# Designed miniproteins, single chains, continued (4): the designs that were tried, part 106

Each design is a single chain, and the fold is of that chain. pLDDT is the mean over its residues in the fold that is shown.

## One batch from the design tools (miniprotein)

Design m15911
Fold by ESMFold2-Fast:
Structure m15911 (fold): chain A 65 residues (1-65)
Amino acid sequence: SAAEAEKLETQLNKALGLLASTDAPIAAIAKEVGFPSQATFSRAFKARYGQSPSAIRARIRAGQA
């Protein structure tokens, strides 16, 4: 549904901010933004952004994301 898509986008946008601003483990970020597991979070993130959370973090640190 549109509401679930909006919630997912909000969760993933919050995760993107945490990946950029903290050195927290991916599992901790997944929990903080409301995902039941790191695996579920990583699949959703890769589906939305085309890259894993760790890959996006590396790009942000390099000034590319």
Scores: mean pLDDT 82

Design m15912
Fold by ESMFold2-Fast:
Structure m15912 (fold): chain A 60 residues (1-60)
Amino acid sequence: GASRLAEARAHAASLSPEKRALLEEIAEKLRKIGELTDLYIRLLKEGVSEEEAKEAATLK
């Protein structure tokens, strides 16, 4: 495996606790956006209207 990812993670971990908390918050939001995007696609495949699918997959 490539060690570059581990090195990047180590550099991120060496940041101040406040900066690390902000990065974790951003990562969590990105993960939620991915989950909502997947839900939106699934609803569209099931024949739900774009408006209804968009409302269900809105980031909260």
Scores: mean pLDDT 70

Design m15913
Fold by ESMFold2-Fast:
Structure m15913 (fold): chain A 112 residues (1-112)
Amino acid sequence: AAPRPRRIRAEVEKLEKLADDTYRFFARGEGDPLEEGDRVTLEFSFEVDGKEYKLELEFTATRNADGVFQGGARGTATNLETGETTEVEGAVRIRQLSGGEVEIELTVRAAP
């Protein structure tokens, strides 16, 4: 079947620096309800070291036995002051709550 495009916009609740190029995000957002095989665009803004960034990631949703959607993600982090972009890759986990609300755990690193 053709993948269904889905968009989620989120707000970062917690950001953890794991390494110089690796971050873990905990976020809450809203968007379209997800199903297995959906092509998901995840967008949010965050601040690190006094700089604002926009993160845009794409992944294909896979539903696990616990009903959590997960996938390997790729995309870009854009510095909102300079316009510079960095390619990033990561792993995403999304738990659907109610009314289109989602909880997101994302680990992302700069792509080589």
Scores: mean pLDDT 82

Design m15914
Fold by ESMFold2-Fast:
Structure m15914 (fold): chain A 80 residues (1-80)
Amino acid sequence: VLEKLSEEEIEAIIRAARELAEEALRLAREKGDEEGIEAAERALELVRRAEAEKDPAERASLALAALLLAAVTLAVLKEE
C-alpha cells in the first residue's frame, strides 16, 4: 500500500496532516489540554520530517503517521 502512493498523493496527505495538526494544536491550546498540545506538536514534527524526507516509502510512512495522529488528536479534542 505505502509503495503504491504517488508523489501527488503523498503531498496531499502531508497537506491534510498539517491542516489537521494545526487545528488540533489550536483547539488543544484553547482547552488547555496538555496531552492534546503534545500530540498535535508531535504530529507537526512528523509533517516536517515527511516534507524533508527524500525516500518515497519513508516519506509516505511519516505522512500517514502524521495524518493518523493529527486526526485522532482532533477527534479526541472534539469529544469532551
Scores: mean pLDDT 83

Design m15915
Fold by ESMFold2-Fast:
Structure m15915 (fold): chain A 85 residues (1-85)
Amino acid sequence: MAHELTRKGLSAYLAGDLEKAEEYFKKAAELGNASAQTNLGKVLYEQGKYEEAIEYYEKALELNPNNTTAKENLEKAKKALEEKA
């Protein structure tokens, strides 16, 4: 289920449908899928929802501390949030 939702989220993201991508990744992330949590953070970041993006990158790192993509994107989201403060 979570893998299927993650694939649907990726398909929507590649089509440029950020709202659908967010919905599918959020459902997969709630099922504890670290990849979906990382991808949800990326979609939230692209929508300008930096604080929410940070939350999901942190959740992904709690499940997999070695997730380099989540670490890099977390720092990027924190900097974007600080630039708007």
Scores: mean pLDDT 81

Design m15916
Fold by ESMFold2-Fast:
Structure m15916 (fold): chain A 109 residues (1-109)
Amino acid sequence: SEADELLERLLRLTKENPEVKPLVIRSLELLIEYARALLAGDRLSADISRGLVLIIAGVLKLMGYPEIAEVLERLVDLIDRLTLVDKDREAAEELIARLEELIEEIKSL
């Protein structure tokens, strides 16, 4: 439900602001890398991918897209919560699949 709301909001905001589409796509790719690194126990790769998403969110705020930045920050927080507990592995894998689907949908815009 939270993932559904955030992903739908990100798609809508990207449709309204197609000029930031490359930054949104790169952020989604980095979120996938972050989630996969956490599931693999690769702390260094996880920290780098997470940090890069937050840097892109900061750049988006400076460019005048604070709503898109907020959604990306909330997706980071969601992955933080899902991947710290073994029982949430399936939910994390489902989120990764949905992020991959969203990348393809945004690319088709």
Scores: mean pLDDT 88

Design m15917
Fold by ESMFold2-Fast:
Structure m15917 (fold): chain A 78 residues (1-78)
Amino acid sequence: SEREALREALARAAERLRGLARQAEEAGVPEAARLLRRAAELLRHAAETELSPEELERLLREAERLVAEAARLVHAAV
């Protein structure tokens, strides 16, 4: 189902973000790691919870914002 596919995609995305958070921390950018872990938690919550389409969109936009901020911090650290 579309919902099952979305749930799996969100769960995989959360796991990938946790991996990126670990790499950011090991690279000496702990603030980026913190933002990535928060984004991962939001995506995991979306994967586990029955959200309305509007609630899901708001949560995904917040996760995207956190990932973009983390990317900016990593880029600035290079």
Scores: mean pLDDT 87

Design m15918
Fold by ESMFold2-Fast:
Formats: C-alpha cells, structure tokens, sequence
Structure m15918 (fold): chain A 62 residues (1-62)
C-alpha cells in the first residue's frame, strides 16, 4: 500500500540511506518500519531512501 506525504521541514541526507528532503516536497511512502522510519521516494528529486516519520505529514492513501 502506498501513501502520499509531504515534507514538513528541510532535512539533508546525513548518510546514503537517508532521503534528502526540502519543506513542501511530496513523497510516496511504500513501507513503514516500527522504528519510526519509512521507505519513501521524493517526487521532486526521484531519489529513494529512508525518511523519519517526524519529518513528514501523511496526506492520503493511494
């Protein structure tokens, strides 16, 4: 199941596994982990990686 979400703040990639975000970026979430992270694709950049759930707002279920 895929969710549309939006970045709530700028977050630079601290490691290659972490997705870089700019406030207002739309992301697709493809998997949630129980540690507060999710796998997402940034629609503005086309990059995929881990995002912290505290850095995004869920908009809708696709």
Amino acid sequence: MVYLAEATEDTGPSTPAVLGLKKGDKVLITKFYDDGFAVAENLATGHRGLVGMSKIKILEKL
Scores: mean pLDDT 77

Design m15919
Fold by ESMFold2-Fast:
Structure m15919 (fold): chain A 57 residues (1-57)
Amino acid sequence: SLTARQDEALQRFGAALAAGDTATARAIVEEALAAGILDEQTANHLMKVVAEAEARQ
């Protein structure tokens, strides 16, 4: 289901951020948005989280 795919994408995103892998985190958001798994509002929010994490490195 779409919800299960969204949960999987968010879990992978969180794992990438926890590992300090902002490039992988960005790629996950872009792939999920392109696949229609995430809406634009959610993707924009997550990309701000990635940008903030990159700025703190």
Scores: mean pLDDT 85

Design m15920
Fold by ESMFold2-Fast:
Formats: C-alpha cells, sequence, structure tokens
Structure m15920 (fold): chain A 113 residues (1-113)
C-alpha cells in the first residue's frame, strides 16, 4: 500500500488529503484554518485515524512560502517520513482526488528518491 499525504497551504485555509496510489482513491480529506497549531493537530489526527503515509507533499505557494516551510517541518516531526515541497498543481490534484497518470508517475519517482 502506498499512501501520500498532500498538504495545500493557503492564506486562510489549508487543504489536506491522504491518497492511495495503488487503489487510486482518497482515504481522508479535510480543510482547516491556516494556523500552524491547528495544522499540527490535524496531522496528529490523520496519523491516529489513517496511519503514517509513505510520502508527504506540501504545495509551494509563493504568497505562503513561510507557512509551506513551517508545515513541512511540522509534518516531518509528526510522521518522521520524507516531506517534499512541490508545485501546487501536484498537491491540488491530490486534494481533488484526481491526479493524472503523469502526476502519479511523478509522485512514484519522488518515492524512489
Amino acid sequence: MKRILGIDPGKTKTGLAVFDLVKKKTVYKTVVPSKPDIIERELELIKELVGTPDLILVGKGKAVKALSEEVAKIAQEVFGVPVKIVKEAIVDSIIQGKPSEATIEEIEKLLKE
């Protein structure tokens, strides 16, 4: 089983989704306020409910760069797995539960690195 946690930090809201790359389905999805303490609590809840993902992807937002970097650190502390900051389009497709085959292949390459 290969599960990816996508985190899409926005100015007011942060989207989070766990996607199963093998089954090609969303396992968990939520939206929370873009506050580091709230995001940390949601990540701990995801760990409890779904378990540890194989890879965490955080969306690269120029307007929220500091938040994206802080969220990546929090996610690494909570889960202890590889965390990568990637293009927003990749994470947005995971949040929507509709990654293309090309996006899935890109994520699988990141899992091998």
Scores: mean pLDDT 84

Design m15921
Fold by ESMFold2-Fast:
Structure m15921 (fold): chain A 86 residues (1-86)
Amino acid sequence: KKKKELERKGAILYAAYGILVAALDFLMDQLGIDESTRKEILEAIENEDDEKLQEFIDSLPPEVADTIRAIRDYVREIKKIEEELK
């Protein structure tokens, strides 16, 4: 019975994740972060490279770092739901 609720939560988190990734890219562009660095950050998010993401969090402006942290938290929650749905 909980499976339907978890599927719904997963769908909402996936939608929120997509919005946050788009917002991050827009925010990075507005703050003048170069295209090469933006590409590396987005690829690190897609590849779930926690080590590389932590390096970016430590080196980038707080606004960008906070958004990357939020995206990482969403990815971790999505993974937990996916494991529970197996």
Scores: mean pLDDT 78

Design m15922
Fold by ESMFold2-Fast:
Structure m15922 (fold): chain A 58 residues (1-58)
Amino acid sequence: SREREEYQRELSRLIGEIIREIGDELQEAIEKKLPKEEVEKRLKKVNEENLKKLKEFE
């Protein structure tokens, strides 16, 4: 159905945004030569924010 297709499209969009955000953080870590501790802190924050978005999507 159209509603199911719309739901799947929105979910795919959200997953795509999550992939992009994680990728951007890792790319910045490489370019700026960030210490391991800073990379861990940034990834933890991005992960917490994205888990909240997924929970709110339900």
Scores: mean pLDDT 83

Design m15923
Fold by ESMFold2-Fast:
Structure m15923 (fold): chain A 68 residues (1-68)
Amino acid sequence: SMAEFEALLEKRMQAEKDYVSATEKDEQVKERMFALIEDGKAMLLELFRREKNEERRAQFIEMLRKMG
């Protein structure tokens, strides 16, 4: 659903902010935070792959493009 996609997108953006804020911490903390960001990307891609509606797929692509 769009709500699920938006929730995962917000979680990923928060994880990226937390990672930046923690860049002065030890390597283990940085590695764990980076893994959470990558898991978020994988979840967003999985939702995109499961979407069969072409209009929603186009919307997901645009959201992913805006994130970078």
Scores: mean pLDDT 69

Design m15924
Fold by ESMFold2-Fast:
Structure m15924 (fold): chain A 62 residues (1-62)
Amino acid sequence: SMEIVRLELKLLVYEIVAGSSEYVASISKDPALAQKNLDDAERLKKIAEELRKKIEELKKQS
């Protein structure tokens, strides 16, 4: 379904952005900025996990 495809694309974007935040944290010389990026990555990973669960629920309805 189009909804599943849309959610899978959204999941991919959140995973890429989370990885980008982790990378920025790894190269940041400012400990506070590094921590903020790690916190942002953890928040984005939680959103990605909820999207994965929603996708699996929709697949079970089919």
Scores: mean pLDDT 87

Design m15926
Fold by ESMFold2-Fast:
Structure m15926 (fold): chain A 116 residues (1-116)
Amino acid sequence: DAAARAAAVAEAFLRGVLAAAREILAQIAAGKPVAEETLRAMATVAVAAFRAALRRTGLSDETVAALTAEVAETLERIVALLRAAAAGADPDAVLAEIERLLGETLERIRAILEAA
């Protein structure tokens, strides 16, 4: 059904976000520059891609908007965490917080889908 397809889209998307965050943290650990504007642009593109994928599942516009808002808020927090790592925060602690945040986001997405 549409909820099951949307859950699969969200799970795949959040796995992709974690993979991208790991790559960015590896770049930071290697001493390579990571621009804030690049992180914000990546987040904007990711949110748009997630919204487009959800629209294809057959969910209502209201449910798509709710899930997209959850992901947008989560990505803003991840950008802040990656910026903290670039400023000298422990990358292992940052990764652990990103993993926790993504898990919480998936739980909220599942709750929204169950209520829809």
Scores: mean pLDDT 90

Design m15927
Fold by ESMFold2-Fast:
Order: structure tokens, then C-alpha cells, then sequence
Structure m15927 (fold): chain A 79 residues (1-79)
């Protein structure tokens, strides 16, 4: 499933980040988010992954924007 593939990519992103490879971590997190967005364009989990990806890439402004969107969507769904 897309959720299982996204989880696999997330685990690889965490390992990349632990090795200091923030660029690879950001890429893997974006790929995980894209898989979730393909099935659900308003996936709060996908926007949470995008927030982490931009944070890893050093783009704090976009990270905050996507984190806020993830929180808004999660709240709208009663999560």
C-alpha cells in the first residue's frame, strides 16, 4: 500500500538524517509525502512529511507553512 511504502521511505529518511545526509533525508521524505498525496490530496500525514523534508533541507519558512497546513487538516478530520 502507499502507506507501507511511505513508512519504508520514512525509515530510510531517518537513517539518512542520522548519518548527517540531510539532502537525502529531505528527498526521501518528499517521496513519501507524494505517495500519500496521490491517494489523498488533503492527507495531514503527507503535509507533516513535507514539513520535515523542508526542515531537513534548511527551508524553515516552508517547513512552518506545511506544518501549519498538516495541523489544520488533522483538526478538520477530528485527529
Amino acid sequence: SAREKALELFKKAVEAAKKGDNEEAAKLLEEAAELLLAEDPDSPEAYGLLALAYKAAGDEEKAEEYAAKAEELAKARGL
Scores: mean pLDDT 87

Design m15928
Fold by ESMFold2-Fast:
Structure m15928 (fold): chain A 86 residues (1-86)
Amino acid sequence: MKEKVKELIDRVAELASRLPPEDPVAGIVLIQAAIGKLDLERGDYKGAVESVIKAAELLAEHSPDPVIRDEARKIMEEAKKLLEEL
């Protein structure tokens, strides 16, 4: 479980890092990913996954890049499925 949650956090952070540095969405997403990582370190897997869902949702709805939006939707769907198992 911890490895799967970490993989989702790493994926959403990497996706945000592909955005231009001046993109305001990238900063907000990276903050959400950092919160998720902190929750994961404390054993709050549900909180960590909820942070991934919020981060991926922001990218899916607000990113100007359609490839980033599509990948974010996939991360969000995987995270929602994982949340049902927690």
Scores: mean pLDDT 83

Design m15929
Fold by ESMFold2-Fast:
Structure m15929 (fold): chain A 66 residues (1-66)
Amino acid sequence: SDLERVKRILEQVKELYEKGERDLALAFLDILYGIAKSENDQEALKLIAETYRELGLFERAEEIEK
């Protein structure tokens, strides 16, 4: 499903961030957010917000959760 694909991508983003590829991970996360927002995919937006929060980017998470 599309949701399972999103979850898989988010796990890869977190792995990149933990390996020190922070800017690359955030670029992928921003692209994924743009796609989910354009599709009005509320479940994907929730997972993306949770991922921003896990990475310590609380302001971005709150913008998505508005």
Scores: mean pLDDT 84

Design m15930
Fold by ESMFold2-Fast:
Structure m15930 (fold): chain A 57 residues (1-57)
Amino acid sequence: SKEIVEALEEAGRLYREKGVEAAARYLAEKLGISFEEAKRIVSDEDLMKRLYLEALS
């Protein structure tokens, strides 16, 4: 839970600072998901928010 929250927050920060590729690569490695799945997540603000709230629960 806490690790997922931190991964999502860091991916969001990377997206703003370095763009989608850097954020997606980081998130894919941290969550153990594909780069394509991570890229979709970091590009979708609503999905990021939903996953963040789920990770807090």
Scores: mean pLDDT 84

Design m15931
Fold by ESMFold2-Fast:
Structure m15931 (fold): chain A 79 residues (1-79)
Amino acid sequence: SFEELLEEAERALAAGDIDAAAEYAKRAAELALETGDQAKIQEAADLLGRVAAAALRAGRPAEAIEMGQLAAELRSLLP
């Protein structure tokens, strides 16, 4: 479920596992886009932004850029 993906991403972030956090965040974003649910799109965009910040702090600029771009894309769909 969407909520399970958010929980897994939070667990990965707490563990410092950027690769796992990014994977769960991308899956959450895909599911949010499939449903067209504005609230889920907003939550996924926020999660992607948090993963981007964590990736930047971990010295993972490519992942930070990817996650940040996805967050911006999702936010562009919001009113």
Scores: mean pLDDT 87

Design m15932
Fold by ESMFold2-Fast:
Structure m15932 (fold): chain A 93 residues (1-93)
Amino acid sequence: MTVEEIKKLSPEEVEKLTLEALRNNDEETFNTILSAVLTHFLENDSTDYLRAVARALEEYLEEKYSEEVAELLETLKAVIQGHEQGLVKNPVK
């Protein structure tokens, strides 16, 4: 699966694909998803795909705890919160 294919998916489809990649230990697909959601974030100034991935990580952690997944989830939440706080506090400098 390519970055371009993932960028055509809805946030809900990205969430499902992320969860399936985690359950299958498909590191290649998971890394491609991360690349696609980061590219989308930078191009569109939108956290929708980052939030979708975060939801999939939360769902996976309820089924099977993983320290690596928990650390990644905390990182994504920090990025989302920082972006939202920046837009609210200092939209223009």
Scores: mean pLDDT 77

Design m15933
Fold by ESMFold2-Fast:
Formats: structure tokens, C-alpha cells, sequence
Structure m15933 (fold): chain A 90 residues (1-90)
């Protein structure tokens, strides 16, 4: 149903965010102009991906018809919050 489609999209966005966060961590000691520009781009993209993933997961939570969909939506919201906290600590 609609919840399942939103959950799938949120999961995909969170997977992309996790990959970008790992790339950002690899660039933490990079002080070149190119490195600083890439770090800023990654932070901007990460914030947008996490914002979108949370909104989709929250919408999926509202549309959840099964316990499985409900728990998946909650899990995705918590995962996004965890990534946001990790990003702000970098």
C-alpha cells in the first residue's frame, strides 16, 4: 500500500545518507579548498536527505495498517535522528 511505498523510499534515502556520512568522515582531516567545498556540499545534501527521509517515514507512520509497517516507520525515524545527531557532532 501507500505506507509500504513511503517506507521503501525513506529506506533508500537513509541508505544514501549513510554512504554520504561515511564519505564526509573520510574528509574530516582534509583542509584543501576542494576538500572544504566537498565537505560543505556533503553536509548540505545529508541534511536534505535526512529531512526528506524523516518526513516520508512520519507519513508512513500515519498510513501504517500493520504492526510491521508501524515498527518499520518508527525504526526509520529513529535511524534518521541518529544520523542527524552524528552529523551535528562532526
Amino acid sequence: GEAEELLREAEELLREAEELLEELKELLDEESEEGLRRREELRRRLRELLRRAKELAKRALELAETLEELLRAIGLILRAIGLEIELELL
Scores: mean pLDDT 88

Design m15934
Fold by ESMFold2-Fast:
Structure m15934 (fold): chain A 62 residues (1-62)
Amino acid sequence: MKNVTRAIGAVLVAIGAEITSEIASEEEAKKEKEEAKEFVEENKDSLTPEELAKVEEILEKI
């Protein structure tokens, strides 16, 4: 079960790194952020309060 939260964290970090490295389209970056937010919202019931706070921090940094 904790494997799901780690997977979410890894995906968010990967998205952040890709956006920071410059992508061809700002719209594509925005779309990936929205998809990541939706994925987190769908799985927030499986996250602990601490894990949820960490994931939210990563999303805001992106």
Scores: mean pLDDT 63

Design m15935
Fold by ESMFold2-Fast:
Structure m15935 (fold): chain A 62 residues (1-62)
Amino acid sequence: PKVYAEAVEDYEAKKEDELSIKKGDKLLILEIVDAEHVLAENLKTGEKGLVPTKVIEVVSVE
């Protein structure tokens, strides 16, 4: 199933494999990497990268 999430706060990438997001951005969760990080695609920008789980919330599962 496709898992969609929304950014609940801004996050600025600190590493090349991380994704910058802004509050309200819609994300597609591609992979759960560990308890604190997911691999996601920002649907607004089309960029992919690691995002801390604490800055997103799951909105829908399809």
Scores: mean pLDDT 83

Design m15936
Fold by ESMFold2-Fast:
Structure m15936 (fold): chain A 66 residues (1-66)
Amino acid sequence: EKAKELLEKGKKALDEGNYKEAVRYFHQALLVDPNNKEAYKLLAEALEKMGHTDAAEFYRKQAEKL
């Protein structure tokens, strides 16, 4: 499924330190599946690694609601 492919691409980017690319893929995954808990968690992780702590906290809380 498209969401899973986007998460896989995002995880690869995250592992390579390409945090901006990872964020883009995880956002695309959320456009396909807005209730994807894994996508919110991974987006929060990528944002935290970029130093966007407040944004990371926001998406972490969204994941916990799902």
Scores: mean pLDDT 84

Design m15937
Fold by ESMFold2-Fast:
Structure m15937 (fold): chain A 61 residues (1-61)
Amino acid sequence: MEEYLREVTERLAEELVNAKSDDEAFDAIHRAAQELLARGVPADEVARTVFEAMRLAEKKR
């Protein structure tokens, strides 16, 4: 589970860095959140994963 969350965080951060529009970035976030929720990840953990990915993406820009 922890390895999976790290993988999703890194993948989402990469998608956010490469997003050409706010809509594209939002779609990437929404898709990742839906995938995590579907796998039974708690909402708090999903939110934390998304925020960490956003923070990581900002650092890479």
Scores: mean pLDDT 80

Design m15938
Fold by ESMFold2-Fast:
Structure m15938 (fold): chain A 117 residues (1-117)
Amino acid sequence: SLARRRAEAFRTLLEAARELAQGDPDVQAALAAARAEAGTAGSRGALELVNAAKLLLEGKRGEELKEEVTEALRLLLGLPEEVAEEIAEYALKNSKDYEEFIEETAREIERALRAEE
């Protein structure tokens, strides 16, 4: 289904975000600078996702992480803000590490998108 394909695409983006967040410090600095200047929803959403990955890997599970994940879901998937926030909050609350976060986020995306089918 389209819902499953979109959920799997976001899973792939979360895996890529983890690699970028753990990468070369010069690349991380360039990504942080680019985030302030991002001019499209896609580029901004991708940079928010990389920052969210960094926060999650550092164990910083506060409001900033929830906001970054919510914005990435909204910008990259075109989800309404309320739906994106519910997915972000659920996935963060029900995951203990990055692997569980990927799994829970993909499941909740598929569930939300299927509700619109």
Scores: mean pLDDT 80

Design m15939
Fold by ESMFold2-Fast:
Structure m15939 (fold): chain A 66 residues (1-66)
Amino acid sequence: SQAIEAYKKALELNPNDLNAHVELALAYIAEKQYDEAIKTFKQALELEPNNAYLANLLNFVLKELS
């Protein structure tokens, strides 16, 4: 989708953009691409390993998929 492409381009310009990682993962969820959403949250956590906000979002997605 155009939204996914736009957020991917934003992350190419600023790989540390937390908001872009979150929006990309949410766009994947909207497209029912749950594996890609989980990978996107994990990639964001690699950049900010102690970010509780990202950890909570990942846990929310994992609960919805189980």
Scores: mean pLDDT 80

Design m15940
Fold by ESMFold2-Fast:
Structure m15940 (fold): chain A 89 residues (1-89)
Amino acid sequence: LRRDVLLGPPSSIPGASKELIELLEEGERLLNQGKYEEALEVYEKALELAKDNPLARARALFGKARALRRLGKHEEAEETEQKALDLLS
């Protein structure tokens, strides 16, 4: 259930606005292009829009953690992943 929403397209997230879906898709595109700093900025914007949507927040936090890890910020990535997991518990 929640795993499928996190691994599927952002449009699969229940209750997510079109703007939020577009930001999550942009973040994933930037990660795939190796633009990790730009991906962080986009995921931060997605987190602001996703305040009332735990599944969308978790997805944005996992994307942010992946970008942080690739930038060598391993401690920040682990803290960000833990926040995402807490939203899914």
Scores: mean pLDDT 80

Design m15941
Fold by ESMFold2-Fast:
Structure m15941 (fold): chain A 55 residues (1-55)
Amino acid sequence: MRKYRVLKAEDIPELVAAGIKDGDILTEEEIGKILGIPGSLAARLAEKEGVIERV
């Protein structure tokens, strides 16, 4: 299962609204649920924006 560390939660308002903070570890499914899109797409977009990194 792919896991990601949050680097800049402030750059995605939905993460902040969900109570996510920098340093938190999230799965693709959790990121997708928060953003309301498929987890694999949500994780890829957030990683491309530098908001998360794969661990």
Scores: mean pLDDT 83

Design m15942
Fold by ESMFold2-Fast:
Structure m15942 (fold): chain A 84 residues (1-84)
Amino acid sequence: MPVEELKKEAEKLYEEAVKAIKEGDLEKAKKILEELKKKKEELEKLVEEGKKLNSITESLKALEELAKKIEEYIKELEKLLKEK
């Protein structure tokens, strides 16, 4: 899957979680947060596997940047949830 598609999926999940928090559906927000954490873990695993195989460095860097972006989403959502 192109990095652009993975980025859009992560953005949609973040938006859904923010909406859930605003609507008071904390269970839904927590579920989406867990889903983002799993996506980050999967991306980090793909990066590690790619490094071991000496695969294309350009796509590996893009996946690493996406994983960092998802980590930022996770941190923001955790902050919002702690204040509820």
Scores: mean pLDDT 78

Design m15943
Fold by ESMFold2-Fast:
Structure m15943 (fold): chain A 86 residues (1-86)
Amino acid sequence: SENLEKAIEKLKEALKIAKELGLPESVINMLKGLIKKVEEALEENTKEKIEEVIKDVKEAIKLFKEGGLPEEIIKLLEEALKLLEE
């Protein structure tokens, strides 16, 4: 799916920014985990796997907002979520 590939690119951009800003390893690992899960969803191409990834991205957005992470990273996660839900 083109939308899944675009979502991966948004998450990779968020990871790049997180690394450049020197964010905690826990944040870096969470972003890496999300990228891997979307890549797995792209390979499996099932609704069940896509719904699992949507849930994980929503949880990450909530945690990042509560943790006061940079708005630029949160925006990229929200853009990835929108692509996954289309």
Scores: mean pLDDT 87

Design m15944
Fold by ESMFold2-Fast:
Structure m15944 (fold): chain A 79 residues (1-79)
Amino acid sequence: DALAEQLEKQAEYARKVAEATGDERAERAAELLREAAEALRAGDEERAIDLALEAGRVLQPSATEEELEEGREALRAAI
């Protein structure tokens, strides 16, 4: 569960940023990362990857399709 634990820690960090700044994008990213961790714990690896990448897009909208594909491969390898 190393990846699920990492996603939960990232979600908690994003939630704290949202609380400090009022940034709704950070709050949305926190929710997506938490859902990704829950999906991974439920055994839905594909949904977990999709949710984690969506959180990444919310936080870094300038990310290229190539960077997103590399992220998908890295997440799949970490599972």
Scores: mean pLDDT 78

Design m15945
Fold by ESMFold2-Fast:
Parts: sequence; C-alpha cells; structure tokens
Structure m15945 (fold): chain A 66 residues (1-66)
Amino acid sequence: MQFLVTVTASPEQEIALTLSLLGLPGITVEKVGEGTFLVTSTMDAAQAAALKELLQSIPGVTVTEV
C-alpha cells in the first residue's frame, strides 16, 4: 500500500516524521518533493491503516492513499 504524505509543519517536525517512518519495519520513505513523501508499506492492510491514522493525527500532516 502507498500513501502520499505532505508535511506543512516546521523542518524539525518533517525530520522527526521521516526518522520515525524509517524506523518502522516494512516501511519505505521516498522524498518526491519539498515537504512531500511517498510512503510504501509492505505490511498487511490493518497495519497500513493504523499507520495512516497515526500520520493523520500529526499536526501539519496530510495523507492521501494512492
């Protein structure tokens, strides 16, 4: 499953988000633009849904399923 993640928060929050995602098993993060990341999950659908909910709870973060 893939998510397009856009961060409109401070640079510190963007870095913290990126590092948190890189630490998750089965998650790949690719920067595709300024403050925009393509997040690919090789985990099951339930874990991918939990990740989406977690990301959506972060201030300044917008997540779109692709």
Scores: mean pLDDT 72

Design m15946
Fold by ESMFold2-Fast:
Structure m15946 (fold): chain A 78 residues (1-78)
Amino acid sequence: ARPLEVVDYEAKWEEKDGKWFLRVRARVRDLETGEEYEVETTIPLDKAPEAGKTITVRVPVPAPDGSTILLDVEVTVP
């Protein structure tokens, strides 16, 4: 696995038609190259989130070889 570092993230909860979604925008740095990437993902949730709860979400990050790396990001519910 590539050594990636989460530099920053923003998270927003959204409810649509009785379904819950977490939208995450993350800035990720590749520790081998020093290159930074901005990635956005929307994660569907099985349950309404609890404010102040920390959850782990998987954020897809594009790799230089054209593959996608799934990065685990800990996000606190606002």
Scores: mean pLDDT 72

